# Designed miniproteins, single chains, continued (5), part 108

Each design is a single chain, and the fold is of that chain. pLDDT is the mean over its residues in the fold that is shown.

## One batch from the design tools (miniprotein)

Design m19978
Fold by ESMFold2-Fast:
Structure m19978 (fold): chain A 101 residues (1-101)
Amino acid sequence: SLSPAAREGLAHLLRGARAYQDGNYEEAIKHFEEAVKAFEADPSAKILAGSAYYLLAKVYKDMGNEEKAKEYYQKAIEVARSAGTPEGRATAELIEAEYKG
């Protein structure tokens, strides 16, 4: 079963994604930042913080804030690579390709 912190983080990811789809970028950022905090509170959920960082990068890119987008893409890549898994490496490569392409 998911920890309370992981459940809180996932709830914020879902609310943030909904706000992002509605074009409410400031609300999306707020929820994704809370998702990061929740996932970082639980070492077993730390890999999920990468998803929140990726979504923060997407929102900032859509807002035209390329500096913040780059910062959060890099954080998402770092989390994915820190897992030390083939899946983490593949995720990092996909994020890098998206940012560069």
Scores: mean pLDDT 87

Design m19979
Fold by ESMFold2-Fast:
Structure m19979 (fold): chain A 119 residues (1-119)
Amino acid sequence: MLTVTESGGGTVAEGGSLTLTSKVSGDGLLGMAWWAEPPGGGGRTIASISASGKHVGFAKSVEGRFTISYDAAAKTSYLNMSNLQKSDTAVYYGVAFGLGSDGKTPVISFGEGTEVTVT
């Protein structure tokens, strides 16, 4: 079973930068994503990366400001957030998607979330 542990959240001034880390345990990983849940609701995927590191996606609101990378040996993804805006204030959840222990059944796992507040 895939498990996700996030770190790196905190309070940052507008225009600042922050790096969120998502570490995955388990087998069958196909890719990772970051889901941002703002205080008013309307959560969405803001960044994604395949386990190969070759396929990367961003929501338009963060494109050019955020980058994502994946260290396959460490099974760890890094979301580098720059030029942070007050609208980026959210709880950020690491998401892992892949196959279960049977190598066939799709699985999705969410971490507990890490809070980012832009002041």
Scores: mean pLDDT 84

Design m19980
Fold by ESMFold2-Fast:
Structure m19980 (fold): chain A 62 residues (1-62)
Amino acid sequence: GMAEARKLILRAIALKLRAIGLRFDAENLPLSEEEREELLREAERLEEEARELFRKADELLA
């Protein structure tokens, strides 16, 4: 229902914001290449998770 869709959307937004923060840190912090790659991998994982949650929310609202 709408309440479940809203919960998924809010979770997806939170994950996307976290991913944006990780990408910002990877570009702006004085990190080793290994540390930078790890942050970017985690950001990509969170972005994929957020995409799936948005998709599930869309299905609940259709």
Scores: mean pLDDT 88

Design m19981
Fold by ESMFold2-Fast:
Structure m19981 (fold): chain A 65 residues (1-65)
Amino acid sequence: SEVEKQKENLDKAIEYFKKNNDIDSLKEAVERLEEILKTRDLSPEQKKVYEEAIKKFKEAIKELE
């Protein structure tokens, strides 16, 4: 499904940025995902995916700092 693909893509992005110590890209991703949650009319399932992704990106930032 689109939701499953979105989750996989977000997880891959986190892994990639962590591997490259790219804190700036992780922070930009958090800002973008938070904007999506604020501005888009999302299904409950989509909201969970983005909220979980934001949490994972923030954890990755904390690990690298």
Scores: mean pLDDT 81

Design m19982
Fold by ESMFold2-Fast:
Structure m19982 (fold): chain A 66 residues (1-66)
Amino acid sequence: HMRELAQKSFEKVTQVLKKGVTPEDAQELGDLLSQLRTAVAAGDEKLVQELAKKLEEKIKKIEAKL
């Protein structure tokens, strides 16, 4: 379900942000999260899946820098 996928992405972003990421990475994650919330509200399932994947990839890159 879209809401469950979005919630998992939100939880992962919150965990990464607590690790002290750069302001630039934090802004990018925040922007993607805002887009994800809007997509969920609009019922755009394809966009929710794409944004969740982008967040996962971004988190992986950030963790690789830590």
Scores: mean pLDDT 79

Design m19983
Fold by ESMFold2-Fast:
Structure m19983 (fold): chain A 84 residues (1-84)
Amino acid sequence: MDEVELAMVELALAVIILRESKSESEEAKEIRELAQKALDALSAGDLEGAIEYIEKLIEKAREAGDEETAKLAEQVLRKVEEIR
């Protein structure tokens, strides 16, 4: 992973956090926490941990009916997996 690819992944996760910050629902809080955990894992070089958190985020977004967040998270997951 070069710095540009990592920055794109981190930006996408930050966008998910920002988007979900406008909602006080339990689902939005869980999605935001998972996105933050994924960012923390990436910052620590823990790509396996980041993948696990992103997969859980996709599941939670789908459960909440948030197709837009789920699709964005799927793109992030694919990018992290390609770099691993």
Scores: mean pLDDT 79

Design m19984
Fold by ESMFold2-Fast:
Structure m19984 (fold): chain A 111 residues (1-111)
Amino acid sequence: SVEDIVREIVRLLLEMANLLDEIADKSTDPEVQEEFRRLAAEFSRLALEIVEAYQNKDYDKILEIMEKAVELAERAVEFAKKHNVPQDYLDRLEAILKKLRELYEKLKKEV
């Protein structure tokens, strides 16, 4: 159902935010730490925006927010690569990005 897809999207966005905060906690460079915190806050905000759009049954808005979430996740992965984040974290970031892309395509077919 659309509700189940939306619930999974919200969980993944929050999982991404938590992972980025965990990476920030382990960062020794203050500027890199601040950027990971900023990215984490953006994913938390997108999760809230998805919930609000779903409550309003605004499926076009959910798709728009999902496009932004995928783009943000791609930027988060590239930023992590540039700053030599350990491979275990990179694998986890890329796994979330892959799942977000899959849910976006699935949502497009349901709405």
Scores: mean pLDDT 91

Design m19985
Fold by ESMFold2-Fast:
Structure m19985 (fold): chain A 104 residues (1-104)
Amino acid sequence: SDLEKGKKAFEEGKLEEAIEYFEKAIKKDPKNWEAWLNLGLAYLALEKYEKAIEYFEKAIELDPKNWKAWRALGMAYAKLGKYEEADKYFEKAKELEEEKKKKE
């Protein structure tokens, strides 16, 4: 799938290629929160923090319990020097991760 090809490109450091595949995955399924999350991570790696935030917010909109997306949002805000917002998002991620552990 385009999502799998994007993940492989990301692992190989081919960030622009990864972005192209994640955008193709989103075009086919705009509700694929994982494609939005990975698109944000690629932009975070490119140091395009505002774009990364937009995509992480979309992933959270689609899956509000995804602790990885909340953690990624915190990382992007920390990179922008917005430490108060970053701390709130890291706290939210920690709470959701602990909730998931209790269900397993």
Scores: mean pLDDT 88

Design m19986
Fold by ESMFold2-Fast:
Structure m19986 (fold): chain A 85 residues (1-85)
Amino acid sequence: ATDEAGIEFIRTMIRLSKGEKLSPEEKERLVEALKRLFGVTDEQAEEILNAETPEELLEIVQKILADYWKEVLDRAFARRKAALA
């Protein structure tokens, strides 16, 4: 299941990087993949479904990834500080 989400995510990112428009059904599949991989909220899913251009959609996804990685890094840095204190 997670592997399928990862493959769908990568394929979709490649298509968006080429400026390809996604159908509403393809946006729904992207939302499912992002929910499984990054735990996106219903509000973030709504933003993806309402994006009209590949550029807007890619920007929304990049923001989701930035927020996700910030949380991961903040947790990693907190663990490191605790170990070194």
Scores: mean pLDDT 77

Design m19987
Fold by ESMFold2-Fast:
Structure m19987 (fold): chain A 67 residues (1-67)
Amino acid sequence: MTLSDLLDPKTIAVAEEKAKKVAENPEMSEEELERLFEEIVEAAKKYGKDPELVEKWVEKLEELKKK
């Protein structure tokens, strides 16, 4: 029911690596943040256990990006 249930362990590992980069560089450019976001979404779709749940997760991320 949580993100960990939607995502494959490989996708979670990718997301954690990207999150660490953001945490280490809080002044990352908008372009770099968008690239990391796209890489996480691509990994989620490619390694995701359920593509429908992954799509809903992506929609929630888009809403969070909007503020």
Scores: mean pLDDT 64

Design m19988
Fold by ESMFold2-Fast:
Structure m19988 (fold): chain A 62 residues (1-62)
Amino acid sequence: MAEARLRFLEKLRELGIEDPTLLAQPDAEEVLKRLGFKSLEDLAKALGITPEELRAFLAWLT
């Protein structure tokens, strides 16, 4: 699990997301829009994971 979490953070950094906790906040939509994503589902596709996996990682960060 730790390796998968580190890989997730690395991929977010590659997309320009240095603070992934911003995606777990109420204003996550604004962050996604600034990065060119329409939704968390679009971000999950870009990361190569499911939306459920992305939500699980964000819950772990919060």
Scores: mean pLDDT 73

Design m19989
Fold by ESMFold2-Fast:
Structure m19989 (fold): chain A 86 residues (1-86)
Amino acid sequence: SLPSDEEIKAAVADIYLALGNLLEKQGRYDEAIEWYKKAIELYEQAGDYEGVALAYRNLANVYEKQGKTEEAEKFRKKADELERKA
């Protein structure tokens, strides 16, 4: 059978997350942030809150590398909240 719309969205979000991770490893932090945010949107639409939490963790890590401590803490807390509800 064909995958569901939710399964397609989650799969595309995984690709966006992987791209963000590769860009982060290259020090391309602003581009990594854009792809992590796109991944979050698709994971949310798919109802994949484990994916959302992972993307929030990655987003927090890149903000921390930029010295944006307040933004990093915000997204880390968002990930923690989702993981506690699982």
Scores: mean pLDDT 89

Design m19990
Fold by ESMFold2-Fast:
Structure m19990 (fold): chain A 69 residues (1-69)
Amino acid sequence: MSEEELEELERLIVRLVIEDPELGKELATLVHQLLELGDEEAIRKVLELMKEGRWEEAIEYAKERLKEL
């Protein structure tokens, strides 16, 4: 995963935490868990959904991915 992808991911999470603290904290926790596992494919998918403003779908995708582990 590139430095630019990680910076954009962090920026979007921070923005969501400011706009919706509960939703942002949930997404941040899920993303950190995916980062610890090194699941770059899942993180890229979450980033794409976040960039589209599809926050609920990003959370559901991350939860489902983590459930498989």
Scores: mean pLDDT 82

Design m19991
Fold by ESMFold2-Fast:
Structure m19991 (fold): chain A 81 residues (1-81)
Amino acid sequence: YRRAIELDPNFAEAHSNLGAVLLNQGRDEEAEEAYRRAIELDPNFAEAHLGLAQALRALGRDDEAAEELARAKELRKQRRE
């Protein structure tokens, strides 16, 4: 494995925050896109995976939402080390 380049966590956080705003506006597909971009910027960003799960649930994609929730839980375990 190649060492991952440190992604800008502030930029990932900004996209995650945008996703939350879009969810509040009922723009569920755009919220999904914003959270996915946060994950692309920081794949280990547990909060972005949680936000993506919420967006997927709003879109009726409950199985995919459960998968992202499980991923977020695994990332939180890694944060202990």
Scores: mean pLDDT 77

Design m19992
Fold by ESMFold2-Fast:
Structure m19992 (fold): chain A 91 residues (1-91)
Amino acid sequence: HMATAVIKVKFKKPVTDEDIKALREIAKSVPGAVGAVATKLDDKTVAIGITAPSEEEARQAAEEAAKKILSDPRFKNIEKVEVLTQEELAA
């Protein structure tokens, strides 16, 4: 059984393809992440899905990735970051 947690990142400025690539690479670099996908939802919002062997591991990986994103000087224009579990996405 695999689980997915999602990081939803909203920017103050339009998101570029370079931003999306960088977000995906950060997510993939987190210990415990088996896979990561970044998808542009709108002009300023990106969803990052992180897959891990359990819901707890997926949540922990997503929280660590969110922390890395918030501390990265390339992303100083972040308006908000949300970490959502697969259960919260289904609700």
Scores: mean pLDDT 79

Design m19993
Fold by ESMFold2-Fast:
Structure m19993 (fold): chain A 55 residues (1-55)
Amino acid sequence: PPPSETADASNEERIAQLRELLARLREWKARADPEAQELLDVAIENIERQIERLE
């Protein structure tokens, strides 16, 4: 119910979104050219670090 927001609830939602994005990036990497795979790898690493900070 709005505006019943807590930091934990917000972090859980954000972590879920980041994990979903991470899965998408990994899927794209599997289909990408080698050069694009390197760029996606950097993005994946960045998202993983963001998840670690929120946990």
Scores: mean pLDDT 76

Design m19994
Fold by ESMFold2-Fast:
Structure m19994 (fold): chain A 67 residues (1-67)
Amino acid sequence: LLEEAANILVEKGWITPEQAKKLIAESKDVAELLVQAVSFYNLPTSLLDIALIKDEEERLEALKNFK
């Protein structure tokens, strides 16, 4: 799940593969990964709404469908 979330951010052009590896290493779950990405890499703050989704599958699906 962490690798999938980080790869989505790379595919969207928001972070580099190197930044994705760092986020995966430093985050315990997808919610923390999204919070760190917004904070450190200036990603859209609306991603924090996705981080609040409690279901892991729903959270990942929302991230995939984010424009």
Scores: mean pLDDT 78

Design m19995
Fold by ESMFold2-Fast:
Structure m19995 (fold): chain A 87 residues (1-87)
Amino acid sequence: MLEEIFEAVKEKVLEASGGKASERAAELAAGVAVNIATSGDISLETGKKILRRVARERGESEESIEAAVKALPEGIEVAKKKLEEAK
């Protein structure tokens, strides 16, 4: 993925979470969102499951995980928009 798309998605997750998602949780959400936007083979529900599992394995708090999961749809839309802008 392009660094610019990843950073834009991470920033959107942090904004949409109202600062409740940690930087690590937002990074994980950005990775999931970009993968969903680029592949089309992963559903939103599967992406949320992956995000929760990986964030828990990394010791993120439940509040941080839930905030990142809640922001995931907005992250996916930003990723899709940036990919469309890239041709």
Scores: mean pLDDT 82

Design m19996
Fold by ESMFold2-Fast:
Structure m19996 (fold): chain A 65 residues (1-65)
Amino acid sequence: KDEFEALVKAVEKLLEEGLISEKLAEELIEAAKNKDVDKIGELLSKLSEEVQNKLLELTMKILNE
């Protein structure tokens, strides 16, 4: 499965849990759909380390489904 598709789904889950702002989630989803790795990295740096770790965990779980 596409890692960028997995990232989109993980961001949507974080948004549902209230762990990420709607604006930042929208920007991350757009960057992931465009496969803009540099923009994804920039946006991820705006998240706390705990939220970044949760996003990575969710992305890996979705990718391994």
Scores: mean pLDDT 82

Design m19997
Fold by ESMFold2-Fast:
Structure m19997 (fold): chain A 68 residues (1-68)
Amino acid sequence: NKEQADKLTEEGYKLLTEGKYEEAAKKFKEALSLDPNNVDALYGLAAALDKLGKTDEAKKLIEKAKEL
């Protein structure tokens, strides 16, 4: 459901602004399980993973988002 994915994505971005990167990544992954092509959730997950030092995984997500 796109509506639920959008809500989870908003929650993820709030957690990012609070510096809660692992919790943010979890919310974005939940959003992507409901809407795999959610561009905002892909960018959000990439940002969270980059902050957690997973830069290669973050780059792959950004490339996927750019192709959508």
Scores: mean pLDDT 87

Design m19998
Fold by ESMFold2-Fast:
Parts: C-alpha cells; sequence; structure tokens
Structure m19998 (fold): chain A 79 residues (1-79)
C-alpha cells in the first residue's frame, strides 16, 4: 500500500494512493497532527476518506496506518 496525496474536500479529508485488497475500514487509522481522524473509510481501491477534524489554517501532518503499520506520511494545507 502507498499514500500518494491528501486534499481537503468540503468536510472530508481525501487520501489518494494504492490501497489494494485485503484491508477493511476497521484496519485503517489516519492521524492528523498525531490525533485520530473519525469515520475513516475505503471508498475505492485508490481513495480513502475521513472526517476533517477542527484544524487551524495552515499546514498539517497526515499519517496513514494499516493494521498498526505506517503506510505513509504527507502534509495537507487548510484555509
Amino acid sequence: MTLDSVEVVGDKLVLTGKFGSGASDNDLTVLVDGEEAKNVRIVGPNQITADLPPLAPGEHTVELYVKGEKVGETTVTVE
């Protein structure tokens, strides 16, 4: 699995990457500035969504874990 990018779309974080088969929504953890995002879901083989937590404008760190293993880390800008 890979994490390629993250963007903000409305009230959601949209993670783009290669998530393949063999993982379920319950296997996923998304951390924003070290805090767990809610309602993390696989919506397609290349897309994960999560609820956007309350964030100040600016750059924030996003990490993706699958079954407790770190898949990737990137940044997202919120304004």
Scores: mean pLDDT 78

Design m19999
Fold by ESMFold2-Fast:
Structure m19999 (fold): chain A 62 residues (1-62)
Amino acid sequence: MFSETERKILDAAEKLIKEKGLENTSVRDIAKAAGVSVSTVYKHFSSKDELAMAILARRVEE
């Protein structure tokens, strides 16, 4: 189960990726949209690829 902070990051990432694609979405854009620091994103997800994998896992199970 994802924490509230992780869900905010995943929601922001999914929205931005849907709007402009994965390649045009930076971790800084995701952090800003989620209302967290870039370091907070990296504490929960070690890479942008890990973030993308978490989004896919969440959509399959929820």
Scores: mean pLDDT 77

Design m20000
Fold by ESMFold2-Fast:
Structure m20000 (fold): chain A 70 residues (1-70)
Amino acid sequence: DGERFAEGLERAAEVVEPHDPEAAELFREAARAARAGDWETAARLFSEGINRLPSDELRLQAQEAVERTM
């Protein structure tokens, strides 16, 4: 469900915004792609955002935010 995935990505963006605003923007771009049905772009942007985060704890929190919404 593109809308649920997008909601999770927006929550992940909120979690990481204070620590990495560029990662938060990647998650918002991923949410827009997910709503458009572009799953390949959404997954790529999500992975880019996750991989740039400065700590394993932030990566886990972002992933959990998406999973809880799916």
Scores: mean pLDDT 83

